# Designed miniproteins, single chains, continued (2), part 49

Each design is a single chain, and the fold is of that chain. pLDDT is the mean over its residues in the fold that is shown.

## One batch from the design tools (miniprotein)

Design m5685
Fold by ESMFold2-Fast:
Structure m5685 (fold): chain A 83 residues (1-83)
Amino acid sequence: NDAIQTLITDAFLYNFKPVVSLSEVVEFSKRMVAAGITNYKDISRAFMAAEMYTQNRGSKTITAEDLEFAYTAVTKSKPDIEV
């Protein structure tokens, strides 16, 4: 819903300034919610994945490509593997 989309958008904007355009972060947030990713743990994992991809590239700016990688990582990382 709108509240969760706003929280995801704000999280990315607060971490990296400047980051991707607001429009791209909003679209990413919509895709996360549409995929059923509405809980804090999965949102946090996507955030961490985006940060990792951005840092691995030696950049502070999160791009649409970094968001695509984060989305794929969360949606494909299906296992609730408890250790």
Scores: mean pLDDT 65

Design m5686
Fold by ESMFold2-Fast:
Order: structure tokens, then sequence, then C-alpha cells
Structure m5686 (fold): chain A 75 residues (1-75)
């Protein structure tokens, strides 16, 4: 289900945040919260098109990893 998909994605995002140094975690948690909100919106807007939702969510996950990487490299 979409709820199970969101929970699994949120767990992956949480695991990514948990690997960062403690001083970076507040900003990483904000990036996670923003990404989860965007994923939820994509799932809600594309209930009848799972393929379109998957492509958009993949883009959001890549952007999140990019933002976390940038945060670490600039620290």
Amino acid sequence: SNDDTLKNLEKILDQSVSTLPDDLKPKAKQLKADTVKKIQAVLDENKDDPGKAAVKITGLMISFIGDLTDLVLKS
C-alpha cells in the first residue's frame, strides 16, 4: 500500500540521517521532513498512476541524497 511504501521510504531516510555526525543531524532531520512531505504529496497526487509516482519519488530520493552529501562535504 502507499502507507507501507511511505513508511519504508521514511525508514531509509531515517537510516541515512542516523549515519551523519551529531552536529549535522538537525539540518539533516529538516531535509528528511521536507522530503517525506514531498513524497506524501506525490503519492496522494498519483494514486491512479503508480509508475509516475515511482519516477517522481526516485527523483526526490536522489535529491535528498545529494543534499545530505553536500551537507557532509561542506562541514
Scores: mean pLDDT 86

Design m5687
Fold by ESMFold2-Fast:
Structure m5687 (fold): chain A 112 residues (1-112)
Amino acid sequence: SKNLEEFIEKLKKAILENPEFTEENKEVLINAIKETEEIIKKNEGNEEALKKKLIEIAKKRDELEDNNGDSVEIAGLQIQIFLLNKYLNKEKLTDEDVEKIINLASELIEKK
């Protein structure tokens, strides 16, 4: 989807230009976004496969949270869950969603 690709480019730019994230944190978050875009592209039109991927990602997040895993990896998984939920619910991704994702990642990484 052109709208998804445009949103992903805006989101990647917002992460790369954010001075609160380290270069290592940016790499983890950008890779999580790229993985989500690939999952959506490979499973376009297959809602059941996308739902299965969402469940797998949510389970991995829960396992990392329960085991005091890396907060940046957890933030990446939360971004993946957000994007997949928006896509599955056929909700428009907006500039407000970029800010929501950035705030979510910042809170998880920095624990404000």
Scores: mean pLDDT 85

Design m5688
Fold by ESMFold2-Fast:
Structure m5688 (fold): chain A 74 residues (1-74)
Amino acid sequence: GKEEELQRQIEELQRLAELLAVARVKDVVGPDATITVTRVDETTIVATGSNATKSATVTVDISPLVEELKKKYA
């Protein structure tokens, strides 16, 4: 139904946000980074990564995209 489709789209955005956060950490730290990804809430994903020489934390906020989806399904 409409609710299931909304949840599917939100989950897809969360997966894309995780991929973006990981890619951004690797851009800063390097491809050998050890990375931890955490979904803090529905709209906030945090990736932290480090290697022997560098560390970075990247936060991705998908709130604007999730709110637009919720309006579409309202």
Scores: mean pLDDT 86

Design m5689
Fold by ESMFold2-Fast:
Structure m5689 (fold): chain A 76 residues (1-76)
Amino acid sequence: MTVEVTLHLPSAPEGRYTAEVIDENGTVMTQPVHVDSEGRGVIRVPSSWTGTWTVRVYDEDGTLVGEATVEVKGEP
């Protein structure tokens, strides 16, 4: 199963971007993301990923437009 994460990129114009997701072990997953007119994009990560991971978002020219840290707590 996967978890959806909403990214807030208020300085990014609407369009196509690339998200790089880095888990706490340094594993990198790259996926496409669409940013809407309100600066919101959605990515998906495995539901088994718990702990702290970093998301970096790049535009079509490879410029970094946003970075977020997400903390996922395991369910008991």
Scores: mean pLDDT 74

Design m5690
Fold by ESMFold2-Fast:
Structure m5690 (fold): chain A 70 residues (1-70)
Amino acid sequence: STALQHVLNALEALNAGDTDLAVQSIQEALKSAPAELHAQLQQALEFAKQGDYASAIETLSQVAEALKAK
């Protein structure tokens, strides 16, 4: 699976309030994402773990746009 698919899965999970699924999806995205996006994905993971869904969604949306542009 591609990093973009995992990021989109994480966004869907956060919108549904499923933190565990979102965390798992971000971790899968980290395995396939370009190294340059690793720091942003780690930040999104921390926001999701803290329950800061707004910041997690914003950060993951930026990562998704970066992955679409490549």
Scores: mean pLDDT 86

Design m5691
Fold by ESMFold2-Fast:
Formats: sequence, structure tokens, C-alpha cells
Structure m5691 (fold): chain A 63 residues (1-63)
Amino acid sequence: SKLERARAIAERGAADLAAGALIYTGAKSAEVEIEVTEDTVKVTVKAGDLTLEVEGKLENLGV
């Protein structure tokens, strides 16, 4: 389904973002939260004192 494809794309992007956040902060772990709605995807990454939040429309993911 479109939602399954969107979630898979978001999970891959979130993993890369989390890896970058860990390198940047030197933290030992990162917390990742992915929320998929009918029209939007929201990814939140927390590593150390850094919080990154990215939100986009599903249309922008090509799904």
C-alpha cells in the first residue's frame, strides 16, 4: 500500500538521520519516532541534547 511504502521510505531516512545525529552529538543512542498519517509523514530523532523534526507530505515521497 502507499502507507507501507511511505513508512519504509521514512524508516530508511530516519535511520540515516539518526546515524548522523549520533556522529554529530557523540551520544551513545538515538530515539526515533515515525508518524504516518493519510497525507503526511513526521520523523522525530533525539540524540543527546539534539532534537530533529522533519515533516513532509506523502506526495513529496513519490508514493
Scores: mean pLDDT 79

Design m5692
Fold by ESMFold2-Fast:
Structure m5692 (fold): chain A 100 residues (1-100)
Amino acid sequence: MKGAEAVRRAAENAKTATPDQLKEAAPYFRKAADILRKSKDPNTKAAAAQLYLGARALENGHPDIAARALETSAKYLEQGDPKAVEEATPYLEKAAEILA
């Protein structure tokens, strides 16, 4: 799924991103999480929680913590609500692009 793939790319990119890129990407993970948290699906809610943790880690300059949270989120998105994931995907792709 495109959303999960975007989050995996973001997790890898975060490991080598600059502090400014980490801070710029964080709001997009929060926007994606806000969409996903509205789903009643447990996997989609778990993905949202991990995106909020990842965003906080990016804001605080902890790329390794962010990468682990994002990778965990991607695994939940693979089993998530397809409609909610599709709606969140543009924000996840933008975050991955910023971190590249």
Scores: mean pLDDT 86

Design m5693
Fold by ESMFold2-Fast:
Structure m5693 (fold): chain A 102 residues (1-102)
Amino acid sequence: SREARRAAGRAFAEEQRAKIAERMRREKVGWDEETERRLAREVFDELAKRTDTVAGTLLRGVREGVPEEEIKARIKALAPEATDEEIDHAIAVTREILAALE
């Protein structure tokens, strides 16, 4: 489960990095740490507005300090087949990613 959580975190980070790279390509900006952090925050802000998606619900819920049980309820409404363990891992991974953007 610890290895699965780390793998999920890496996969999510890779997905977000791909979205950031696409945004940088559209904006024609250079790749530097400050620009990467700014664009990562912008991508996460945009994803958090998408409460119709699991990723947006996770990002917004964790960022706004929504209780874990409420986040789980919202995710189960979007993905009824998701297990509590999978949702717990996704919340933990999301917290780790958001902490890295401080």
Scores: mean pLDDT 73

Design m5694
Fold by ESMFold2-Fast:
Structure m5694 (fold): chain A 94 residues (1-94)
Amino acid sequence: SKREKAIKLLQSQAVLLSALADDYAERNPERAALYREQAAELEAITQQLKAGKISLEEVIAHIERQIAALRDSDPTTAQLYQELLDGLRSIKEE
């Protein structure tokens, strides 16, 4: 149940990042490329979680590291990852 909820949340975030990439494609192609890369990374993490190769705690730790890396350079994207992190933590505490 927790794993299935986390998978759905990760999939929703990847879809959001892909949609943002499409929206930015003409006005900011560099930002669009970063969003596509981030969406692909979340899809890869989601597949690893589905396959039982990583735990929810390892996913949370990965997202925490991404937020730290983005906080100064891209605070808007860091906030999107923070919302994902808050959702994943809520699922873990159920």
Scores: mean pLDDT 87

Design m5695
Fold by ESMFold2-Fast:
Structure m5695 (fold): chain A 73 residues (1-73)
Amino acid sequence: SMMEKIKKLDEKIKELNAQLEKSRAENTVVSPEDLRLQQILGSYLVIKHRIMGVATDVSDESLKRMEEIVKEA
């Protein structure tokens, strides 16, 4: 169901936020890994909002690129 998909996305978003918070607490400089985690997090947020019907200004091509970003992660 769409609700189950949203729940799984929320769990991934929560995990990524926790990883970023931990990395920022442990490191004095933003690492390339932190930037990658931010990119993946942003992509998950757009995918979630699109499923919810909120991010209506996102093109199908942009959505596909974001799906590839999370798949490659």
Scores: mean pLDDT 76

Design m5696
Fold by ESMFold2-Fast:
Structure m5696 (fold): chain A 77 residues (1-77)
Amino acid sequence: SIGEELGEELRRLRELLGERGPSLIQRLVLAASEGDEKRFEETVEEGESLMPTEEQARELRETAERVGRLVRELDAS
């Protein structure tokens, strides 16, 4: 289900972000739910800046973008 997919992607974001995860994830989900594209992008960029490697920054962006899509799909249901 979309909810199960969202749960898995949120777990991945928590793994990537560690202790900073809860605050950044809350802002990402809220921005996606509200359709605030600017806040969403700013929060993704903040998360990328916290990653120790370019590969992990890319993984974070891809995961965050999937979270945004899934949040919008759930809100449309």
Scores: mean pLDDT 85

Design m5697
Fold by ESMFold2-Fast:
Structure m5697 (fold): chain A 71 residues (1-71)
Amino acid sequence: MVGDELLEGIKKEDPVNFGKLEPQDLEVKDVKLEGDLYRHEVLVKSNPNKVFLVYVDAVTHEVKKVVEKVE
């Protein structure tokens, strides 16, 4: 389950895909630190073909970018 702050940041970056989702609708599969950013691999349970890479500032925890990954 994702945290509330992470989900709020994701909703601001991509309200079309995430605006109606709750923490239980998302699964974080992996988190990797890449320089100054955490890269979260996020699965949407209702849409198993939709996996997202979420980039979060390691200091401010601000969501900087959300990119859809195709499986």
Scores: mean pLDDT 75

Design m5698
Fold by ESMFold2-Fast:
Structure m5698 (fold): chain A 70 residues (1-70)
Amino acid sequence: MEEYMKAAAEAKTFEEMKKYVEKAVYEDRKSGGKYSEAIRKLMEAMGIAEEKGVEIGQKKAKEIVEEYLG
C-alpha cells in the first residue's frame, strides 16, 4: 500500500501517477479503507497533474504522502 502511494508521488508522467494511484485504490478497498482519505486526496492531485501538469500534481502528491506516511 504505502509503496504505491509513494510511487505515485514520485511519478514523472501522468500515466505513471495514474497507474500507482489506481493500484493504491485497489489495495485500500481490499484492506478495509485505512488510507481512503489519503487516496482520495491523491486522486485529486492526479486530476491536477492531468489539467495543470505532472510537476504541480506531483508536488501535491508529495505533500499528501508526507502528511499520511511521514
Scores: mean pLDDT 81

Design m5699
Fold by ESMFold2-Fast:
Parts: sequence; C-alpha cells; structure tokens
Structure m5699 (fold): chain A 77 residues (1-77)
Amino acid sequence: SPAQQVQQQLNRAEMLKLLYQIVIDTEEFIRKRLLAKGTPENLAMAAQQDARIAILRQKLADIDRTVQQLQQQLAQL
C-alpha cells in the first residue's frame, strides 16, 4: 500500500539519521582529542575535522527534513 511504502522510506530515513548522528558524535570526540594535544599537526587535523563535521551536519539536516516530510505524508494517508 502507499502507507507501507512511505513507512518503509521513513524507517530507512530514521536509520540514516541515527547513523549520521553516531558519525558526527565520533568525529566531535576525535576533534576534542586533537585540540587537547595542541601540536601544530593536531590543530591542522582538527581544522579538517571541523570541515568534515560541517558537511555531515548539513547531510543530517537534509535527512531530518526528509523524515519530517515523510511523517507528514504518512499522517495524510
């Protein structure tokens, strides 16, 4: 049914949201460790982590919008 198809898409989107959150949390933890060591090399690596985290947060925001849209579609069915 259309409702089952939307529910399957929602379940997949929610799983992706969870996985991206885990990756972001892991990258933030690594970033904090690099900053704590304070060497020029570690500071440069931390800056690269900041760039990666920003990209991941943008992807998470896109997934979150998809989840919200699918929840609205399911509610209208």
Scores: mean pLDDT 88

Design m5700
Fold by ESMFold2-Fast:
Structure m5700 (fold): chain A 88 residues (1-88)
Amino acid sequence: KEEEERRKAIEEARRLSKQLLDAVKAGNFDEAERLAKQLGEASRRAGREGSIIYVATQITLVGLELEGVITREQRDRLHKAMREGVAA
């Protein structure tokens, strides 16, 4: 059961990461912030694999900031939402 729950959390984290990045690229920031918090929570439940997905998503968001797709303030908000999800 625990192994199955962890697998589901990993799948959820992967899906949320994709949805978050899609929302960011579409300019849907309120949706992106909600997805970021959900990703943080799912990543915590997913264990080590979840931590990898979490860090990869953080790095991708920094890349989007450097490309001018998002502002530093928007990136900071998303990183904060992700951290809040981990803490919940």
Scores: mean pLDDT 86

Design m5701
Fold by ESMFold2-Fast:
Structure m5701 (fold): chain A 70 residues (1-70)
Amino acid sequence: MVEEAKREVEEVARETIEKIKKAPKEKIAAIAAGGVLRLMAIALEADDPEVEEFARRAAREVMKVADEAL
């Protein structure tokens, strides 16, 4: 269901961002990469354009937070 996939995307993004904010600089890149890969996996499994766009947007937010934390 699209709604459930979106909820999973939100949860993964939120957890990843929280980890980035609390992580030492040396760990930020690895945490961000892991989060982005998980978001991509959710989008691929859902095979829905709306979920893909939502996951892509969440991945961009994760990358932005990681960049700003450096």
Scores: mean pLDDT 83

Design m5702
Fold by ESMFold2-Fast:
Structure m5702 (fold): chain A 65 residues (1-65)
Amino acid sequence: MEVEEALEKLKSDSPVKRAEGIDTLRKIGYSEEIKEELEKIAKDESEPQHVRNAAKDLLKEWESE
């Protein structure tokens, strides 16, 4: 499934693949499981800033703030 494939990309050792996973999740839409994984990435200080920002931006869109 597309959701599972995107979530697997978020666990990749490649920042490029993790960013691709976030973009794919944006196209899929909201779910609680996706939100939890994005929150982990957004809080991970070892993640590159652009990957963390992508996760934060998507979470912000879904919160409709």
Scores: mean pLDDT 77

Design m5703
Fold by ESMFold2-Fast:
Structure m5703 (fold): chain A 83 residues (1-83)
Amino acid sequence: NAAAEARRRAREEDVATRIQFYLDSGDFEKVRELLKKEYGAETDEEYEAAIERSRQLWDELVAEFKEAVDRGIERGKERAAAL
């Protein structure tokens, strides 16, 4: 159902956020541990595929956040111009 799908997506987003944080921090060992724990990755090919999926989801989250920020800035400019 929709609630189960939303819960799964929220978990995937949390995992993607943590993977990106560890990648940015250079903590590749924690990336491997997290991917093995969450996705059962055991081979280098499986790790690469899981990282790519995680990066795609992170890029989507960043794009959504940037759009929200851009909309906020535009609203701020409109309010300032109205004063």
Scores: mean pLDDT 76

Design m5704
Fold by ESMFold2-Fast:
Structure m5704 (fold): chain A 102 residues (1-102)
Amino acid sequence: SPIDELLREVGALTDEAIRAYQAGDEDAFLANLRRIVETLRRLLEEAKKHGDKEAADRVVQIADALITFARAHRPHFTPEQQAEVDRLIAELEKLKEEARKL
């Protein structure tokens, strides 16, 4: 299903983001985090179309885990990268709020 494909894509992007972070490639981490946010937005739109509360709950869980990781590691980024992290956290918080309305 489109939902299953998007969930697999989020998982793969999350693994890539973690590997980039562990390799000290913060720019690649942020690029992957941007792609995850976009993929979660697409996943939430599919969940809304189908009334799929389970998929919406998965968006909440994934966004929450990413917010926790990003906040914990924020001090390790440059000031410019920290501003990007803060913006991405705000987008993830908005996705959580929208997903909870399902």
Scores: mean pLDDT 89

Design m5705
Fold by ESMFold2-Fast:
Structure m5705 (fold): chain A 101 residues (1-101)
Amino acid sequence: MREGSLEETVEAILKNSKSVQEAIDRLVAIARTLILNSKQLSPEQKKEALELLERAEEAIKAGDLETARELIERLLAINPDNPAIRRAAEYLRAAVEIAGK
């Protein structure tokens, strides 16, 4: 199977999730996997990115969407040119949008 666009992946998660919380959990899990599997990120960058990801997940689940957005921007700032960091941030932004509905 060809990997679909980010929009297709988010749409599929929404259609196949039993709850908003399940959709958020799936989007966060994809973001975490992208960071962990990146060969271009140093171990230090991965550790910092995963800490920011965990804090962003907690903020999203608490409904603190402003803090979640700030944490996502900090995640991007670790390595803004890294495609795994960029894609992880986009999945987390999708989770924020879903939580805000």
Scores: mean pLDDT 82

Design m5706
Fold by ESMFold2-Fast:
Structure m5706 (fold): chain A 62 residues (1-62)
Amino acid sequence: MKKVVLVTDKDKEKAEELAEKIKKENPDAEVIATTDSPEAARALIRELLALGYDVTPIRVPE
């Protein structure tokens, strides 16, 4: 079972910086940084959960 952390921010640089920090503390987790809308981020989270991933959302909706 894979762990996924989704980081969302309107500022791409902020999202990537936070994602890098999280990845350093969770090397076995897949960390995704995105500037997607809150609705798109929530849809992605639902799909990943349905596929059996352990998903942790950070800064959704923005």
Scores: mean pLDDT 72

Design m5707
Fold by ESMFold2-Fast:
Structure m5707 (fold): chain A 71 residues (1-71)
Amino acid sequence: MSPEVRELRLKAIGYLLAGLGAILSGDKEAAIEHYKLTIKYLEEAAKLAGKESEADKKLIERAKEEIEKLE
């Protein structure tokens, strides 16, 4: 994995954790925005890597499901 792909994946994980923290604090709007950023950075990482891993696909799908629950 290139340093750039690794950085994007780490950003995505950071936003995923921030989204979970927002849920715990009752901040639904912040949680939705953090989950959207999780999806964005995972998709950017996949584009740079030339492929999307099954683990990253599942993580994107779960983030989308969490957004749907909050909307």
Scores: mean pLDDT 81

Design m5708
Fold by ESMFold2-Fast:
Structure m5708 (fold): chain A 101 residues (1-101)
Amino acid sequence: HMEEKKQRLLEKAIELAEKAPEMSNDELVDQLIAAFDELGVTIEELEEIIRELMKKLSPEVQKQIEAALDYARTLPEEERRRILAQVLLFAASQILADKKL
């Protein structure tokens, strides 16, 4: 079910966002893409997860994510997956920032 995939993927994205100072962006994205493959997350499901997360973020951040999703749709599938991974990491980082107050 979508809820289980969403929860596991969010947990992984948050874990990776915590490690961001210790890892390159490419390493973070590669690990998140590996999680997509292990969980069997489709591009459509990934976009739905990102759209649900956007509802909790500021209007300014939502506009940035919308622009990135629009750009991702112009790319081949593998490049689209990398952009979506980057967007998910960004959203997870924003959620972490709110919790570290």
Scores: mean pLDDT 79

Design m5709
Fold by ESMFold2-Fast:
Structure m5709 (fold): chain A 69 residues (1-69)
Amino acid sequence: SPIDNAIALLKENIDNTSTVLGITQLTLSEMKSEEEIEEFIKKVKEELDLSNPSVQALLALIEKKKAEF
């Protein structure tokens, strides 16, 4: 799925916050519903280390995008 592909790319680039945010923005730009954004948040929380500053930054970006719906 597009979300699973995004998670894989985020894992490979987790030490680079700018790249992580870029991948997140690109992924969000393809989403058309709040349900897709919620699924992305769920996968991030299941698959990524929530103590990592890059993960915290991408979650803040996703939550901001969700608030637009």
Scores: mean pLDDT 85

Design m5710
Fold by ESMFold2-Fast:
Structure m5710 (fold): chain A 58 residues (1-58)
Amino acid sequence: MIEDLEKKIKELEEKAQQYETEANRWKNKALVSGGDPEYQKKADEAEKKAEEYRKEIE
């Protein structure tokens, strides 16, 4: 009865988690590199994608 919604939510959560992990990885690289703007940019992009998937779940 909630199978379609459950499937969609899981898919979005998996994508969000992947991008959250990517964002954290790039943020850590930016931090240890002294604020490399390329790493900052990649972190921001991944974070935005994760937030988009989180918003879709709402």
Scores: mean pLDDT 78

Design m5711
Fold by ESMFold2-Fast:
Formats: structure tokens, sequence, C-alpha cells
Structure m5711 (fold): chain A 74 residues (1-74)
């Protein structure tokens, strides 16, 4: 039903966000030390990864399908 589809979508968004954060960290030559779901909304998911002296924040916009990666200095 519709509720099951919504739960599945939220779980997929969380997993995608973590995978994107890991990939971004690897591309920067760092190892992912920690990855955590910071926010899971109906329209967006935010995952924060820590590694290689950097903090990565990955935002997935479910309305537009856009993925934004923000690199923050630690």
Amino acid sequence: GAMEEEEERLKRAEEEGKNIAKGAMMSLGGEMEEAELVELGKTSAVVRGIGGGKILEVTIDKETGEIEVKVLPK
C-alpha cells in the first residue's frame, strides 16, 4: 500500500545518501570514518560523513532528484 511505498522510499534515500557520501570521501582520497543520517524528511534526506580531516554533507532532493555534496573543513 501507499504507506509501505513511503517507508521503502525513505530507506532507499538513506542508503543512497550514505553510499554517495562514501563515494565522495573516496574521491577526495580519504577513508570514511563515520557516516550518519542527519535528517530524513518527506522531500529530502541529509547524510553527514566524516573522514580524511573533512566533513561531507550530502543532500538528496526528492522533488527535483538533485544531489548536492558540500565539503566542510574539520
Scores: mean pLDDT 70

Design m5712
Fold by ESMFold2-Fast:
Structure m5712 (fold): chain A 105 residues (1-105)
Amino acid sequence: SLEEVLEAMEKAIETVKEAIKNGKGEASQEQITTLIGMVLRVIGLELDFELAGIPIPKEIKEKMKELIKLLLEAMKVGVSDEQLKKIQEAVDEFLKKVEELLKSQ
């Protein structure tokens, strides 16, 4: 449902914000690769919605922009490996909820 997508997005946003608060180093090349992969997957959602013939709700589009900006900031400041894993898990859950929403329509 849309509500489940928004809850998963908010959790991903909060997870990245928390990681950034505790990040005080430089991101490794491996971390940068992982974070840019997540950015590209989030950007790819615009195509997924278009191919499904469903307009992106404004609230999802605004949260996508916020999440992308936060992931780019995480690349700049660096985060711990534990925080990176939590970010991956939260982003994967969000993307899974979008896939479920699109398949149900």
Scores: mean pLDDT 85

Design m5713
Fold by ESMFold2-Fast:
Structure m5713 (fold): chain A 90 residues (1-90)
Amino acid sequence: EKEKYEEGVKEAMKAAHEVARELPVVVRVRLSGSTLEGKVSKTIDITVYVRESASEEEVREAAARIKEAAEKAAAPYGLKVDVEVVRVPE
């Protein structure tokens, strides 16, 4: 159970990072919330850090693409993905 969750988190983060590399507005992608605290749940919490200068459209597109990729990778493990976006101050 715990091992399946940990593997799902690993695969979701791998997918999220691969998509983030294609998105110039994304500065970093990190685990957050209960997932970062190591608690086993049915949801993977991811925070996407974007450039402060990013447009609302770029932010929306980046969050959607990262969420979609992470959810697809997490689906075999029965896990959902929740994405929060944070603008990086200079």
Scores: mean pLDDT 81

Design m5714
Fold by ESMFold2-Fast:
Structure m5714 (fold): chain A 64 residues (1-64)
Amino acid sequence: MSEKAKALLEKYKPEIEELERKGVRANIEGNYEKAKEYAEKIDKILEEIGKETGLTPEEIRAHL
């Protein structure tokens, strides 16, 4: 992975982790609509990192 990719992952890692925690909690509480909203926000962040680095969302998640 490039240094640029590492810097972007470090920048977004806390936000992604927070959104994942919120999504898990929403699923446990049965609020699937909110869980989907959090998942979509994560997907948008992964898409932005992918645009700048050329990585897939799966590759980005593997390096978080």
Scores: mean pLDDT 80

Design m5715
Fold by ESMFold2-Fast:
Structure m5715 (fold): chain A 60 residues (1-60)
Amino acid sequence: MEGITEEEAIEIGRKIADLIVNKGLTLEQAVEEVRKELGIDITLEQARDALNLAMEKGEI
């Protein structure tokens, strides 16, 4: 991913998972919160990829 490291993608995935599981947000709402908190403009597709990557690495 251009502009985002694998480590940053894993952290994004973990944050999205936390927002969905612990705060009951939808994927779209979790993406908006991550954009605000980290100042990163990510797409829903990138967020889904980040979530999958974090699962593959055992971070979720």
Scores: mean pLDDT 77

Design m5716
Fold by ESMFold2-Fast:
Structure m5716 (fold): chain A 76 residues (1-76)
Amino acid sequence: MSHEEVVEKFKEEAEKIIKEAEEAGVDTSRLRKMAEGGLKLLELLRDEPDEVVERAAEKAIEDMRKELEKLLKEKE
Protein backbone atom coordinates (compact mmCIF):
# COMPACT_ATOMS: atom_id res chain seq x y z
CA MET A 1 0.00 0.00 0.00
CA SER A 2 1.37 3.45 -0.88
CA HIS A 3 1.93 6.13 1.79
CA GLU A 4 -1.05 8.10 0.37
CA GLU A 5 -3.29 5.00 0.61
CA VAL A 6 -2.24 4.39 4.25
CA VAL A 7 -2.96 8.06 5.13
CA GLU A 8 -6.37 7.90 3.37
CA LYS A 9 -7.33 4.67 5.20
CA PHE A 10 -6.15 6.15 8.52
CA LYS A 11 -8.31 9.26 7.96
CA GLU A 12 -11.37 7.11 7.15
CA GLU A 13 -10.93 4.91 10.25
CA ALA A 14 -10.19 7.87 12.55
CA GLU A 15 -13.27 9.72 11.22
CA LYS A 16 -15.47 6.67 11.95
CA ILE A 17 -14.16 6.52 15.55
CA ILE A 18 -14.79 10.27 16.03
CA LYS A 19 -18.30 9.88 14.54
CA GLU A 20 -19.08 7.04 17.00
CA ALA A 21 -17.95 9.31 19.85
CA GLU A 22 -20.12 12.21 18.58
CA GLU A 23 -23.16 9.92 18.21
CA ALA A 24 -22.57 8.65 21.78
CA GLY A 25 -22.40 12.26 23.05
CA VAL A 26 -18.84 12.02 24.43
CA ASP A 27 -16.03 14.60 24.18
CA THR A 28 -14.20 14.20 20.84
CA SER A 29 -11.34 16.64 21.59
CA ARG A 30 -8.84 13.94 22.66
CA LEU A 31 -9.75 11.71 19.70
CA ARG A 32 -9.29 14.62 17.25
CA LYS A 33 -5.91 15.42 18.87
CA MET A 34 -4.88 11.76 18.53
CA ALA A 35 -5.91 11.77 14.85
CA GLU A 36 -3.76 14.90 14.25
CA GLY A 37 -0.82 13.28 16.06
CA GLY A 38 -1.21 10.13 13.99
CA LEU A 39 -1.23 12.11 10.74
CA LYS A 40 1.94 13.99 11.78
CA LEU A 41 3.65 10.71 12.63
CA LEU A 42 2.71 9.22 9.23
CA GLU A 43 4.17 12.33 7.50
CA LEU A 44 7.45 11.83 9.43
CA LEU A 45 7.48 8.19 8.26
CA ARG A 46 6.94 9.15 4.57
CA ASP A 47 10.34 7.75 3.46
CA GLU A 48 10.03 4.56 5.56
CA PRO A 49 9.00 1.17 4.09
CA ASP A 50 5.25 0.70 3.55
CA GLU A 51 5.11 -2.00 6.29
CA VAL A 52 6.47 0.49 8.87
CA VAL A 53 3.91 3.15 7.86
CA GLU A 54 1.06 0.58 7.89
CA ARG A 55 2.11 -0.64 11.37
CA ALA A 56 2.21 2.94 12.71
CA ALA A 57 -1.26 3.71 11.28
CA GLU A 58 -2.69 0.44 12.70
CA LYS A 59 -1.31 1.21 16.18
CA ALA A 60 -2.61 4.81 16.09
CA ILE A 61 -6.13 3.55 15.20
CA GLU A 62 -5.94 0.92 17.98
CA ASP A 63 -4.97 3.64 20.49
CA MET A 64 -7.92 5.79 19.33
CA ARG A 65 -10.33 2.86 19.76
CA LYS A 66 -9.04 2.30 23.31
CA GLU A 67 -9.53 6.02 24.07
CA LEU A 68 -13.12 5.83 22.73
CA GLU A 69 -13.87 2.90 25.08
CA LYS A 70 -12.40 4.89 27.99
CA LEU A 71 -14.48 7.99 27.10
CA LEU A 72 -17.65 5.88 26.91
CA LYS A 73 -16.98 4.55 30.44
CA GLU A 74 -16.24 8.08 31.76
CA LYS A 75 -19.66 9.24 30.46
CA GLU A 76 -21.34 6.83 32.90
Scores: mean pLDDT 82

Design m5717
Fold by ESMFold2-Fast:
Structure m5717 (fold): chain A 103 residues (1-103)
Amino acid sequence: MTREERIAAVRALAAELGLPQDTVDWILADVERTGREVVVFIGSEDPEEAQRRAELARAHGVRTHAFSGPLDEILDAMGQALAELAPERDRIGAVVGITPPPP
């Protein structure tokens, strides 16, 4: 994937997932500066919803990991997955976590 293709993918995905504009701007600035990979973590208490959103992100060519369960378990699993990405930090510019909105 080229830098331009990655920027287009991030913009399209951000619109579909409703990411905050400040988060989008930060990700795009890093990709434009470094060309590094973006990784998305998608969490939901509903495993079908988590998988559906992850498939949407993957369709845009963005590396995506799905997490399901209670919110505390999702956050713990995301933290563990983030730690497992440490050896790849030189090629990963951004990791974005998407969790359910608070009740």
Scores: mean pLDDT 76

Design m5718
Fold by ESMFold2-Fast:
Structure m5718 (fold): chain A 80 residues (1-80)
Amino acid sequence: MVSEETRKKAEEALRRAIARDPRVQDLVEKIANATTVEQVEKYAEELLAAMRELGLPDEEIEAVRKFLDHYVELKRAVEA
C-alpha cells in the first residue's frame, strides 16, 4: 500500500510539475482516462520522464512513481 506521506508528496510534486509544464497535466489526464494497464504504464513513464526533465528532486519523482505503481496495481485488479 502507498503511505499517506507518499501520496501527499506525490500530489505536491504533480501540482508543481503541472504549474511548470502543461504537458504534465495532459499526461495526468491521459492516465486518468486510460482503459488498459498498458496505456497507464506508457503515460506513467512519459510523465516521470517529463518530471525529470523539469528538474524535480529525485525524492519527489520517486513518490510519484510509487503512487503510479499503486494505481497500475488497482487498474490490473479491475481488468483481471
Scores: mean pLDDT 79

Design m5719
Fold by ESMFold2-Fast:
Formats: C-alpha cells, structure tokens, sequence
Structure m5719 (fold): chain A 62 residues (1-62)
C-alpha cells in the first residue's frame, strides 16, 4: 500500500540521518529523493520499486 511504503521510506530516511552526519546539501538531496519517490507512488509505481530507487539515492549520499 502507499501508506506502508511512505512509512518505510520515512523510517529509512530517519535511520540514515541518525547514522550519518549529513551536510545541508545532503539533506536537500535526501528531501528531493523522498519527494520524487512519493510522486512515483502516486503515479502508480509499485512500492517495492519506489523503495529500491529511494535506497539507491541514499547510497549516492555516502
């Protein structure tokens, strides 16, 4: 479901932020990635695909 996917994305973002000392630029990129992932969910992309793409965006911030 969309709600479950959004919750998992929020958890991943919070876990990443608590584990890594993020710069303002990294926070902006993380926020942008979350917005784009949410847009894809509402466009009908599967939650699994959206979560995988979001995880890849988090990996780019490392």
Amino acid sequence: SIEETEKKMQELGEEFGSTHKLTDEQIDKLTDAAVKAREKLYEGVSGEEVLEEFKKELEKLK
Scores: mean pLDDT 78

